# Designed miniproteins, single chains, continued (4): the designs that were tried, part 14

Each design is a single chain, and the fold is of that chain. pLDDT is the mean over its residues in the fold that is shown.

## One batch from the design tools (miniprotein)

Design m12486
Fold by ESMFold2-Fast:
Structure m12486 (fold): chain A 88 residues (1-88)
Amino acid sequence: SEEIEALRAKAAELLARMKELYEKTLTEGGGYIDELLEAARQYGRERQKILALEVGEDAFAPRAAEFDAQLEQELEQLRAELLAQAAA
């Protein structure tokens, strides 16, 4: 599917950006944390879109709220870890 290929390409670009922002957070401090978390949120959402296309909307829709809640929980944990690393 051209749509799935486009979403995978976007996810790969977001992963590259996350890696760059993570390396900057470790070397230059916490000024990049919000940008990294936004890239991570976008990456998670692109992964959800790919999953919905792969399993079908009827299988995905009942679990969409669960996946959104899990993504927000993972982002909150990542924020706490990044703040601790930047303060070290």
Scores: mean pLDDT 85

Design m12487
Fold by ESMFold2-Fast:
Structure m12487 (fold): chain A 56 residues (1-56)
Amino acid sequence: MPEVDLTGLTKEEGLRRIAEVAPLTPEQRRALEERLRRGDLDGAAEILVPLGAPSL
């Protein structure tokens, strides 16, 4: 995609919505929310990255 305008707008809100419905442990959801709170979008995304990788 030569133009990804959508990904630039309020990533934090998107990650927050995912955090609410994601199958995360309470601790992971708390950590994710805390990183979003401080504006650490990369740190927040790191919690979701291992979910994308096959653990089994």
Scores: mean pLDDT 62

Design m12488
Fold by ESMFold2-Fast:
Structure m12488 (fold): chain A 88 residues (1-88)
Amino acid sequence: EVEERAKRQYEILTKLAREAAAGNDIALAVLEIWLAVQITSLKNQGKLEQAEKLSKLADEFIAAVRAGDVPRAEELVKEIVKLLQEAD
C-alpha cells in the first residue's frame, strides 16, 4: 500500500529530524547516511534526475535540521517522501 508506506516514511523521518534538531547527533548521522543510500540507490537504478533532485532536497533538509528549523525540515520531509514515492 503506497499511502501506508509514504505515511510510515514521513513519520520516521519527521521523528528523526525533530530528535536531530534537538541535538541528537546519532539521529542526524542516521538521516545523513539514509539520504546518501537513497541517492546512491536512485543513481544505480538509472534515475539520475530523481537522484539530483533528492541530493538538493537532502542538502536543504540537513541544513534546516542543523539550524533547528523544525517547520522547514518537516516541509522538506514531505518533498523527499513524495519524490521517493514517485520514483518507486
Scores: mean pLDDT 84

Design m12489
Fold by ESMFold2-Fast:
Structure m12489 (fold): chain A 76 residues (1-76)
Amino acid sequence: SEEEKELERAREILSRYVDGLLQGAVDRVIAREKLRRGEISPEEAERILQRADKQFDEVNKLAPEFEEALRKIFER
């Protein structure tokens, strides 16, 4: 049914959103740990952190899609 397809899509969007946020968080933690251990330069760590921030911005664009998917489920 249409409602089942909308639920499936909402689950897929949520999964992508959560996975994106987790990957960004993991990248930040790894970069900070490597910097602390002297494995990377402060400049390289900053580049990784900026990429992670960009990734958070990109996955946050999924929030309106997730909201719309939920709206279709709960609003007739």
Scores: mean pLDDT 78

Design m12490
Fold by ESMFold2-Fast:
Structure m12490 (fold): chain A 86 residues (1-86)
Amino acid sequence: MSAEELAEKAIELGEEAIKIAREALKVAPKELLPRAIAALLRAIGAIILGELAKKTGDLKLAEEALKEAETALKEAKEVLEEAKAA
């Protein structure tokens, strides 16, 4: 995978994580709100890093953006599932 391909994947996953985190924020009890907010902020950060990596061709930034996006997506899904189960 090139830096551009990794960065584009990170941006795509980050955008998905934002959608899920926003849904979690709508349905979450107050106890889960900090986790939903944290997932949202991480997803935003991943998109920013991905856009920067795409602009610069920096493979290390692209890899970091992808890791952050994957983590944000996982956290957003986990908090949404917990919110729905509550």
Scores: mean pLDDT 87

Design m12491
Fold by ESMFold2-Fast:
Parts: C-alpha cells; sequence; structure tokens
Structure m12491 (fold): chain A 65 residues (1-65)
C-alpha cells in the first residue's frame, strides 16, 4: 500500500505537469522529472490494475488540495 501510494503521488505529479495517465503504460514524456515518474508508473502498472493506479492518482491530487 505504501509503495502504491508513492507511485500514485508520482502519477499525480505527472498529471500536474500536464501529462495524462493512460489506461496502459506511458511510452515517453518531454520532462526529465516526468520521465522518472512515468518509469515508476510503468513499473506499477506491471503489478497493479490500471484502474486502481488511476484512482490512486486522482485521490492523491484531491489530497494535495
Amino acid sequence: MEHARQLARAAAQVLEQGHELPEKPFARTDDPEGQRAVDRINEALATLDATGLREMAQKALAERE
């Protein structure tokens, strides 16, 4: 759960930078920080449901505000 939460926050950071979370792994980004977050998201998607990750990202964004 803690690791999944951390990945959700990384996903929220990607969304904040103007990138969209797809239902499958990202291919690339234009931002170095975003690329690192995307790498973590892609790894998470290999072990988690894309739906679950998206929900966690949405929740992390809501918690940020």
Scores: mean pLDDT 58

Design m12492
Fold by ESMFold2-Fast:
Structure m12492 (fold): chain A 78 residues (1-78)
Amino acid sequence: MEELKKELLEKLDEKDREEVIKLIEEELKKATEPEDKETLQLMLDYIKGKSKPPKEIEEGTELVLASQVLAAENPELL
């Protein structure tokens, strides 16, 4: 999973990465549960390169991957 996330980030250009960050930040604003907010913050920090990938976090991992795939498949979201 960590390796897959790294590969997805490396395949995205700088514009796509910024879109993924934006999408996660918007989800963080919409999150009401503290647990969801913490998970989204960890994913955001990982994408920004501030922290190690959250290897043991299964919840939220799909969200990050889905956001990266969405950005890659819809590069028009700039």
Scores: mean pLDDT 59

Design m12493
Fold by ESMFold2-Fast:
Structure m12493 (fold): chain A 60 residues (1-60)
Amino acid sequence: MVDEARKLMEEGNRKWKEGRYEEASRLYEKAADLLEKSGSDKSTVDSYREEAKELKEIAK
């Protein structure tokens, strides 16, 4: 559901602010998966996946 994806993004934003980049990346990835499954625009899904990739690189 889109509402679940929004909650995951909000939690990801909180983890990012806490410096928990690995956890934030996982939450954004889960949000993107839910948005894709709910039929959201590819551009929106790709944007969240791109953000998750950036956070993964920072977390390494």
Scores: mean pLDDT 78

Design m12494
Fold by ESMFold2-Fast:
Order: structure tokens, then C-alpha cells, then sequence
Structure m12494 (fold): chain A 80 residues (1-80)
């Protein structure tokens, strides 16, 4: 989460935390256990997509939400 500070303002940082928490709760049952079947990269990518959607629902600009998504995708690629 610390890297999110570069893409969102200080006033929007709590929004990012709330969006991330909501995304974690929304993960489907098949992704609940990060064992070999769902790769860690796939789970991180899905989490990033859900976080971006939650940010958009909360009024975050699309471009800012896309930057957050890119951070998660880069992290997923590094794990893969």
C-alpha cells in the first residue's frame, strides 16, 4: 500500500485503503487459497482489478484508478 501514495493525494489515501479492503473481501472462493491452482500472480492481478473498480465506485478518476491497477499488474508480473 505505501507505493499508492505516489498515485493518489493524501486526502484520497484512506479511499485507496478502503477500496483495497473491499477488494480483498470480494475475492471469489476459488482464489481464497493461493495454492498452485490459482497462481499468486493471478490472485494479485484480480485483486488489482477489483481495487480499481472499488476506487471508481468511490469517485476516483479513471486515470488514477488505472495507475493503481498498473501497480498491481507490475507486482503480479514480478511474482510470475
Amino acid sequence: MPTGADVVSAAQQPLLREAFAAALRSLPPKSAFPVERPSHAEIVRELGERTAEELLRRGMPRETAERVLEVFRAHAAAIE
Scores: mean pLDDT 69

Design m12495
Fold by ESMFold2-Fast:
Structure m12495 (fold): chain A 95 residues (1-95)
Amino acid sequence: MSIVTKVVAALLHLVAAGLDPSAPQAALEEAARLILEGLDAYEQGDYEKAIELLEEARRLLEELLATADLSPEARASVRAAAELVDELIEEVRKK
């Protein structure tokens, strides 16, 4: 899969998690922002900044999984987004 396809998939999982009214919406929006800024840095050829932003997004998603009271569906979506962010970090590191 292309890096853009993985970014889109991660963002769609965060949207799905946000359908849970108990989910911390501000944190989901911040994770989405970091993923999009990471893609922008990658497109500009700033791979170090892309990795930094994606690692921040992963950290935030891991914190959500540890601390937030999420429905099973929202938790699965946040976990899927975190896994896609890990794959994105590894693909950027290969550059």
Scores: mean pLDDT 86

Design m12496
Fold by ESMFold2-Fast:
Structure m12496 (fold): chain A 83 residues (1-83)
Amino acid sequence: KAIEDYNKAIELKPNFAEAYFERGKAYLTLSRLDEAIEDFNKAIELKPNFAEAYAARGYALAVLNRLDEAIEDYNKAIELDPS
């Protein structure tokens, strides 16, 4: 199971922002939006210039109808990676 594999990766490398980001994306595919947002928060905390993590968190926030927060994250993603 993808989540189990990412759990093991995080145990081995707890400061690896990309592992949290990948697990967050897996949570999005399962519609586990709160868990996805927690993982994207951790990925951003570990790697503040992580444009893809801001975009993914913005998507999860938009699905939860937290539109103001989603817009802030999308703006940040565009600012960090405009092309």
Scores: mean pLDDT 86

Design m12497
Fold by ESMFold2-Fast:
Structure m12497 (fold): chain A 57 residues (1-57)
Amino acid sequence: MEEYLEEARRLAEEGRYDEALEILREGLEKAESKEEILRFIGEILRVIGDQIQAELA
């Protein structure tokens, strides 16, 4: 089911990225189609990385 994606989006919108990644990881292990989940994981990691780089600058 793609409920993992919807829940992860909700958590990410709240800034709860670690929890969003945990939900996506669980979905990735159980889902038949993993492509969409992997894409969303990449998007969250990019947002986190961008924020960290802003602090390092």
Scores: mean pLDDT 73

Design m12498
Fold by ESMFold2-Fast:
Structure m12498 (fold): chain A 75 residues (1-75)
Amino acid sequence: LDEEAKKAIEAAEEALREAGEFSKLDEINKLDETKRMIELASLAGKLGFESKDPEKGKELVDTGVKLSRILLEKS
């Protein structure tokens, strides 16, 4: 896993913790790296679109997009 992918995963996990998704993060952390990235990207995007705060929603969507691009470049 390169440095950029690792940082993107950490950013996605931090955003999900801030959103209160602790149980989902625990489940995702049991998966292999590729599945973790897929699940993190999907969840971050979903929460971003559902957010009542446009700034927080945009940050979550941007995080999901970044993680998805890294995943696609490696897969």
Scores: mean pLDDT 73

Design m12499
Fold by ESMFold2-Fast:
Structure m12499 (fold): chain A 66 residues (1-66)
Amino acid sequence: SPEEIARLEREIEEVVRESQRLLDEYLALRRAGRLTPEQERALRERLVELTRRLVELQRRLDALKA
């Protein structure tokens, strides 16, 4: 449905924006020497989760457009 496609596109945009924000935060903390082991692990785990979600959302979007 057009409504489901629009929802998935919005969710993809949100995931991309959050991923970019986290990557920017990670790089800034690393350059400043302020990245703790706990923050590095948490940021890495979150980025992996967001990547998996992005792949799944893209698969669902592709299926709806087929």
Scores: mean pLDDT 85

Design m12500
Fold by ESMFold2-Fast:
Structure m12500 (fold): chain A 87 residues (1-87)
Amino acid sequence: MLEELAEEYERGAEEVAAAAREAVAAGADPLEIAEGLERAAEAALKFAEELAKKSEDKELAERLLEAARRAAEALRETAEELRREAE
């Protein structure tokens, strides 16, 4: 479960970022999409932190947190790009 979730964070961030850029290209408000990405990043990181605290497998917990942090960073970077595009 935790290993699969780490893989989902890595793949999911790329897919969500691509979908967000496509939505803006199709006419979605870049500020609304950016806000959504920022909320998604925060929620994903918080959930991973809670799971990591409950895990007895510390190596897997560290991998999950690292994957979640990378995912959050990618989503926030995309959000920053979209906010800049809106200006």
Scores: mean pLDDT 79

Design m12501
Fold by ESMFold2-Fast:
Structure m12501 (fold): chain A 101 residues (1-101)
Amino acid sequence: MEEAEKYLQKGIEALKNKDYETAVEYFKKAIELDPENAEAWANLGIAYYRLGKYDEAIDYFVKAVKIDPSLKDVAEKLYIRLLMEGKYEQARKLIEKIESL
């Protein structure tokens, strides 16, 4: 949907400006209008990760990969970042959820 795409673009702009809470609001609006938009789910995951909300970020990335399996590389990048930050339990949860798809 065209309006969903506009909210997605506003969310991406907020991410670039490091306004992560505003990015979350726009990505949630994009998802409300188009729940199968894998890019919106992946970007919502990025915003939550930047806010330090790692468990929620994992759930949103898993949703994105379930809709579009080509996004597995984005999930792998999150896995590497979680390992680098010592978030071993969260990294394991991400891999287990992706492998269960």
Scores: mean pLDDT 85

Design m12502
Fold by ESMFold2-Fast:
Structure m12502 (fold): chain A 87 residues (1-87)
Amino acid sequence: MEQEIDDGVVALMMAVANILESKGDLEGAAELYERAIKKYPDSSLTPEALTNLGKAYEKLGDKEKAKEAYQKALELDPENEEARKNL
């Protein structure tokens, strides 16, 4: 029940972050992904949120933060193809 609710909130936060990215607000998108991950670290969507955070940091030119996000995504989900490709 709590996990199901948390996953729904993370999904909504990721959808909003995706809209921010589409508008060019990469800083806002990254901040929202970080907030989702920090508040709901055990969400089943957290590896995907970490991968999207890594992509946002790559677009911002922050290669170190991007690498850290991708590494954390792979730690939680070793089969995460997107995170693996960007390491």
Scores: mean pLDDT 81

Design m12503
Fold by ESMFold2-Fast:
Structure m12503 (fold): chain A 64 residues (1-64)
Amino acid sequence: MLEEAKELIKKGEELKKEGLKLMEEASKDKGPGAREKLLHGIGLVLRGIGLEYEGELLLKKVLG
């Protein structure tokens, strides 16, 4: 349970990092896929935030 909370937080941080990278690449890309890449990056950042929040809630439940 504690290990699961830590893994959720770590995975969330990794998804946020990947999403931010895609958003930066999209901002420099003038190609037809730039908007789709930007939206995908935003989705990864939001998913990462959600996983971090879930992990923090689980951590609070375990630690009391």
Scores: mean pLDDT 81

Design m12504
Fold by ESMFold2-Fast:
Structure m12504 (fold): chain A 74 residues (1-74)
Amino acid sequence: SHMTREQLDAEVREALADMYLALGRKALENGDYETAIELFEKALELYRQSGDTARAEERIKEVEKLIEEAKKKL
C-alpha cells in the first residue's frame, strides 16, 4: 500500500506519543507527579502534531484528564 510521507510522519509521532503516555502513566502510578506531567505534555504535543484523527482526538482528551489528575496531586 502507498503511504504518503505525511501519513508516515503522523504514525511515527502517534507511536512516540503512545510511548510518552505509557511512561507518564507509570510515573503517575509511582507518585512522580512532576515527571508524569512532563511526559503527558510531551505526549499531548505529539498527538496534536499527528493530525486530525478520531484516535488522536480521544488520546488528547485522555492526556488532558491525566495532566489535571497529576496537577491535583502536587
Scores: mean pLDDT 83

Design m12505
Fold by ESMFold2-Fast:
Structure m12505 (fold): chain A 80 residues (1-80)
Amino acid sequence: SITFGTSEITMIRNIIDGVRLFIEELRSKEELSEKDKEDAELTYQYLTRLSQFLLSSSDPEMQALGKELSELARELKELL
């Protein structure tokens, strides 16, 4: 029931790209600080909510983005 415009799709893709870079940064560290863990947990919660919202869409493109965000959330959780 929620319609996404081109700008919204672009924003979601930018979020995906930013999160991938964040995960790579965390993976490059020998030890995660408390701040890194806090930021990762907050990001994980955000991605989980956004993913669930997108997966509830009838739009296959939104569902695909939701699946990608869900996978990133899983990868981020594995680092915690």
Scores: mean pLDDT 84

Design m12506
Fold by ESMFold2-Fast:
Structure m12506 (fold): chain A 95 residues (1-95)
Amino acid sequence: MEEKLAEYEELAKSEDKEVAAEAYNKLGEVYLEQGKYEEALLYYGKAIELDPNYAEAYYNLGKLYEAQGDYETAKEAYEKALELDPNFEKAKEAL
């Protein structure tokens, strides 16, 4: 719903980088679900820029590339997610 998108956009303005990174990751998920891959890429990129250790954002980036048929780049993103969180079961299953 539009209300969730507006909520995440507001949280993305937070001075807390961790909160802002999580909000950008959620914005990426909303746009990926809508098939808006360019917007999803932008927001996942912002999440990673604010928190380079954000394993979930790398996992979501992998899903984005996989949805576009770029399996090689998707694999690299999933491997990065697993490097940052070795117990990330979804990233293991994607490899």
Scores: mean pLDDT 84

Design m12507
Fold by ESMFold2-Fast:
Structure m12507 (fold): chain A 72 residues (1-72)
Amino acid sequence: EELPALIAGLWDPDPAVRLQAAYRLIQLYDEHPEEVEAALRKAIAEDPDENVRRGIRALLQQHRPDLLARVE
C-alpha cells in the first residue's frame, strides 16, 4: 500500500520529497480520509521549513479546500 510510504515521505530530509508526499496524500484523501487528515495536520504543525508548510497549505487550497479547513 502506498499510504504508509507517502506518510513516511512527509518526514524525508529533502523538502521537495516532503512536498511531493503531501501532494500525493491529498490525492488519496477520499480513500483514506482519517489517515490523510491526521498526517497533513501533523506536517503543517511540525515541518521545520516555513516554505514547506506554506506549500502544503497552498496545495490544499488549490485541490482540497474542504480538507484544508479540517487540518487547521
Scores: mean pLDDT 86

Design m12508
Fold by ESMFold2-Fast:
Structure m12508 (fold): chain A 75 residues (1-75)
Amino acid sequence: SLEDAQKMAEKGTPAARQALADARARGVEGSDEEIERYRKEFGLTEEQARYNAGLDRMSAEAAKAAWDAIKEAEK
């Protein structure tokens, strides 16, 4: 999931990079799986679920940016 990708990115491991690559491959809006999860879990409309899935992807990108910044600071 995108949330798992964020956690993996924060750990700074090779697995974190793979998880981010997988999250990016799911496209801009998020995967159908993430959309359906929001619809079932929170009772959202399809439009709202798509929006929230997109925010999760944006959060994964933010997590990567933070991870990259930490890695730069260590050097």
Scores: mean pLDDT 58

Design m12509
Fold by ESMFold2-Fast:
Structure m12509 (fold): chain A 82 residues (1-82)
Amino acid sequence: SKKEKEEKLKKLEEEEKKLKEEVEEAVREAKEKTKELIKKAEEDPSIAMEAVKEMMRLMAEVSDLIVEAREKLKKLKEEVEK
C-alpha cells in the first residue's frame, strides 16, 4: 500500500542520515589522526615509515566504511522498490 511505501521511505531517510553521519565522523577522525601522524613524523623522521603505514590503514578503513555504507543504502533502496 501507499502507506507502507511511505514508512519504508522514512526508514530509508533515517538510515541514510545515520550512515552519512557515521562516514562523516570516520573521515573527521581519520583527518585528525593523519595530522597527528604527520606532526610526529616531522618531529622524529625515524617513525616516518610507521606513520605512512598507519595513514594507509586509516585510508583503507574509511574506504571500507564508504563501500559498506553504499551497499547498505543500495539494499535499503531495493527494499523500498519492492
Scores: mean pLDDT 83

Design m12510
Fold by ESMFold2-Fast:
Structure m12510 (fold): chain A 55 residues (1-55)
Amino acid sequence: GEELAELAEKLGVSVSQVASLVRGIQESPLYLEIAKKELGLTDEELERLRRLAER
């Protein structure tokens, strides 16, 4: 919900892109490493994505 929009704003991407990242993480933990490298995520932002994927 709201957390997806907040994270999208912080990362400078669309809400749809954040939703796709969350889905990828749910399918494979390796997607976290891909997202970190491609978007230049900090460890804090990576942890937020992980928590969103854990529902």
Scores: mean pLDDT 74

Design m12511
Fold by ESMFold2-Fast:
Structure m12511 (fold): chain A 72 residues (1-72)
Amino acid sequence: SRLEELFARYDTDGDGVLSAAELRELLRSLGFDPSDEDVARIIARFDADGDGVLDWAEFVALMEALGFRAEP
């Protein structure tokens, strides 16, 4: 899916998580322009583990909250 391709593209170190910087660039590719503070608030809201990064499941929850759906 496009979300899997986007996650893999911005997971530049291949660790299976997105850092704040990687998430910001991904959101910019989708037409958003979040500040560093906006990204920190997003991570705090969706980061269930409190580690300051988003794994795949947390990233999917974020994308669904933003209204991104699988193609029909």
Scores: mean pLDDT 74

Design m12512
Fold by ESMFold2-Fast:
Structure m12512 (fold): chain A 72 residues (1-72)
Amino acid sequence: DPELEALREKYHDEIVEFLKSLGVPEEEAEVLADRVIEAAYQIRHLFSSDEELKEFILKAAKLLAQEYLSRR
């Protein structure tokens, strides 16, 4: 999956650091980052630009972080 690999190379580390900044531990942040990348890949065709894709990625990451921290 060259498109999936490109998304991982471009965004994975940024998503992990973003999730850690929201209070998610590193191990869980890596798992959630993978989920965000997979979700973005599945709906990639809905985005008209890299900017829209990045907005989705950050929004999805924030929602997953909030869900993780609130579930306990």
Scores: mean pLDDT 82

Design m12513
Fold by ESMFold2-Fast:
Structure m12513 (fold): chain A 94 residues (1-94)
Amino acid sequence: SLPRVRVEAPKEVKVGEKITVTVTNLSDAPVTVELYVAKEGDSELRLVATAELAPGETKTFEITVEEEGDYLVLARARGPGGEAWSAPVRVKAK
């Protein structure tokens, strides 16, 4: 089956403060994850972290955003079953 991961982040954050993002591997196999942040109106998806997750493992990442706005946080996971994206999480920076 395709790898499955969950991303969790706060709904609202302050610009310039550390944001705690958690990524959980919901798959039965190890996965490699790339954590991305996209700002509404930006031209690209920004890679902010990479990690390997064992089955059921959760890892925590600290990220920072420098501009007010709406952001999507999402992960791309690769495992034995292929590649899949997490559901995106919306974060508002004030």
Scores: mean pLDDT 87

Design m12515
Fold by ESMFold2-Fast:
Structure m12515 (fold): chain A 57 residues (1-57)
Amino acid sequence: MTLKDKALENSLGLARELARQGYSPEEIKEMLLKEGASEELANGVAEGAAVLQREGF
């Protein structure tokens, strides 16, 4: 399953997974955009990851 596919099904779950793996919000956004995700979807996942990293994961 691609990152885009995971984001479409559960964007917050993907944000948590990638944040735990140490990816920055900027890296997450870029990865999703390169896989063909919309800018809105990529921003949503990246913002979710930023919040989770700030609060601790």
Scores: mean pLDDT 77

Design m12516
Fold by ESMFold2-Fast:
Structure m12516 (fold): chain A 94 residues (1-94)
Amino acid sequence: SEATELAEEGVRLGREGIRLGMEALRQAKSRRAINLGIAAALRGSGAVFLGDLGLRYAKQGKDDLATRLGRQAVYDGRIAVELGREAIRLAAEG
C-alpha cells in the first residue's frame, strides 16, 4: 500500500540521516559541522519514529493516518539526509 511504502521510505531516509550525521560528528572540527550533524541525527530519529508509527497504523487498517505519518516521515527523512550530507561536507573541509 502507499501508506506502507511511504512509512518504509521515511524509516530508510531517517536511518541514512542518522548515519550521515553520526559520521559527520566523528570528523567535525567546526561548530557548524557539529550543529548540522546533531540536527541530522535528531531529524532522522524523528523520521524513523514517525515511519514506524505509520507502519503500525497501516497494519491496523488506519490507512489515512498511516499515509499522513508516512508522508511526514519521508519529508523529515529527506531533510535529515540533506543536513547530514552538508555536515559531512563541512567536516571534510575543516
Scores: mean pLDDT 92

Design m12517
Fold by ESMFold2-Fast:
Structure m12517 (fold): chain A 97 residues (1-97)
Amino acid sequence: RGAEAAEAARRALEAGDLEAARRHARAAFLAGDYEGAAELYRALLERDPEDAEAQYYLAVALYELGKYEEAEEYARKALELGEPRAEPLLKLIREKK
């Protein structure tokens, strides 16, 4: 699973290497570690709150975890920052009612 990727992302964040942290957070996400990915993307957004891609992947991870209200907040922010993948995600979240 994504445990090694999540640990690598944490080390990259501590070193200030945001690109390595994003790569490893993405690997955790792709491995299905949505809890770990959400934690890592929140930490990335503390360093770079205007990271549209991190806003988007946090929204997708929260959606997979059933946290639809939080997912909508981050998806809206990703769209505002120019992430076009957030638009179909917002439609999907809103259909959950």
Scores: mean pLDDT 83

Design m12518
Fold by ESMFold2-Fast:
Structure m12518 (fold): chain A 68 residues (1-68)
Amino acid sequence: MKPERLSPEEAKKLVEEYIKQIKEARKNGDKSKAASLLVAGYIVLAMSDLPEEERREWLKKLEEEYEK
């Protein structure tokens, strides 16, 4: 099996960048781009070795930025 693994640090950096891009996409009215970035964030969190509590917090931040 070829595990695709992201370190906690790499996952956090990617998710923070996606949150920033979601804010920009929403400011530009690009809802489809914001939705794609939300999905990408979910995938990154699922592929990461982040603790469950941290994963839940980052998931919530992604959802809140998309919903705002």
Scores: mean pLDDT 78

Design m12519
Fold by ESMFold2-Fast:
Structure m12519 (fold): chain A 70 residues (1-70)
Amino acid sequence: MTREELEEGIKNAALDALTNSEAAAKKFKKYEEAEALKEGAKKALEYLKQGKLEEALKALEEGGKKAEEA
């Protein structure tokens, strides 16, 4: 896996997390799950802007874990 492939993968995962967050809030009324996914995705996108791929991936993983616990 190249750096470019990893960047694209993280970006796509963050966008998917934002979509899942909206669905969780609007369709399932799971607001805590929605907030966790949205926060993780936003942090990941910010780290991607800074070129911090490891931190971006970790932010997505932490958001997903918090959503799972909600």
Scores: mean pLDDT 79

Design m12520
Fold by ESMFold2-Fast:
Structure m12520 (fold): chain A 64 residues (1-64)
Amino acid sequence: DRRAQARAVGEGVIERAREAGASEEQLEELRRLVEKMVNAKDLAEMEKYAAEAQALAERVLAEA
């Protein structure tokens, strides 16, 4: 159930990005990154996708 919790946290980030005015393309990429993070096979892969999702969310917030 830890992956379900990580997914819920990721969904919260996606919702915040949507509220900040993210495009559908940005929201779709963010969903893909969250899914890859949740399904990562090792810690390095998980950290990579988590960092990419965070960077995208920060760009959306900065543009708002």
Scores: mean pLDDT 76

Design m12521
Fold by ESMFold2-Fast:
Structure m12521 (fold): chain A 61 residues (1-61)
Amino acid sequence: SGIEEYIKEVEKQTGHKLSEEARKALELTYKLMPQVKELNKKGELDKATELARKAMREELK
């Protein structure tokens, strides 16, 4: 599924390997945030990744 490519792009943009918990959180963010899903479908991976990074940062606070 496209989620694996999405996780790979997040890892590339953050420069860090995601933990299993972080990958699970990102998967839920991808499914629950229609905006992230929509950007991914349009091929705007950079914008989708940035939005997901912001959401994860706020949750991991």
Scores: mean pLDDT 69

Design m12522
Fold by ESMFold2-Fast:
Structure m12522 (fold): chain A 72 residues (1-72)
Amino acid sequence: DEGLEELRRLADELERLAEELEERGYLELAREVREVAERAREALEVPGARLLLEVKEEAREVLERARKLLEE
């Protein structure tokens, strides 16, 4: 299932980014990234098509913000 696999990868990546953000002092964004990762994990436990799409979009959005900040 492509949607579930993508969400698992996003959750794993967000967890790693949250640790990096915290180490670099971006505490607010690190907390936001962790919260989205937790939502992704929860969506994997009780999957539904709409929930999966919404959480994936939220995860991609936060991932992009984190990457841009780390590039600065």
Scores: mean pLDDT 79

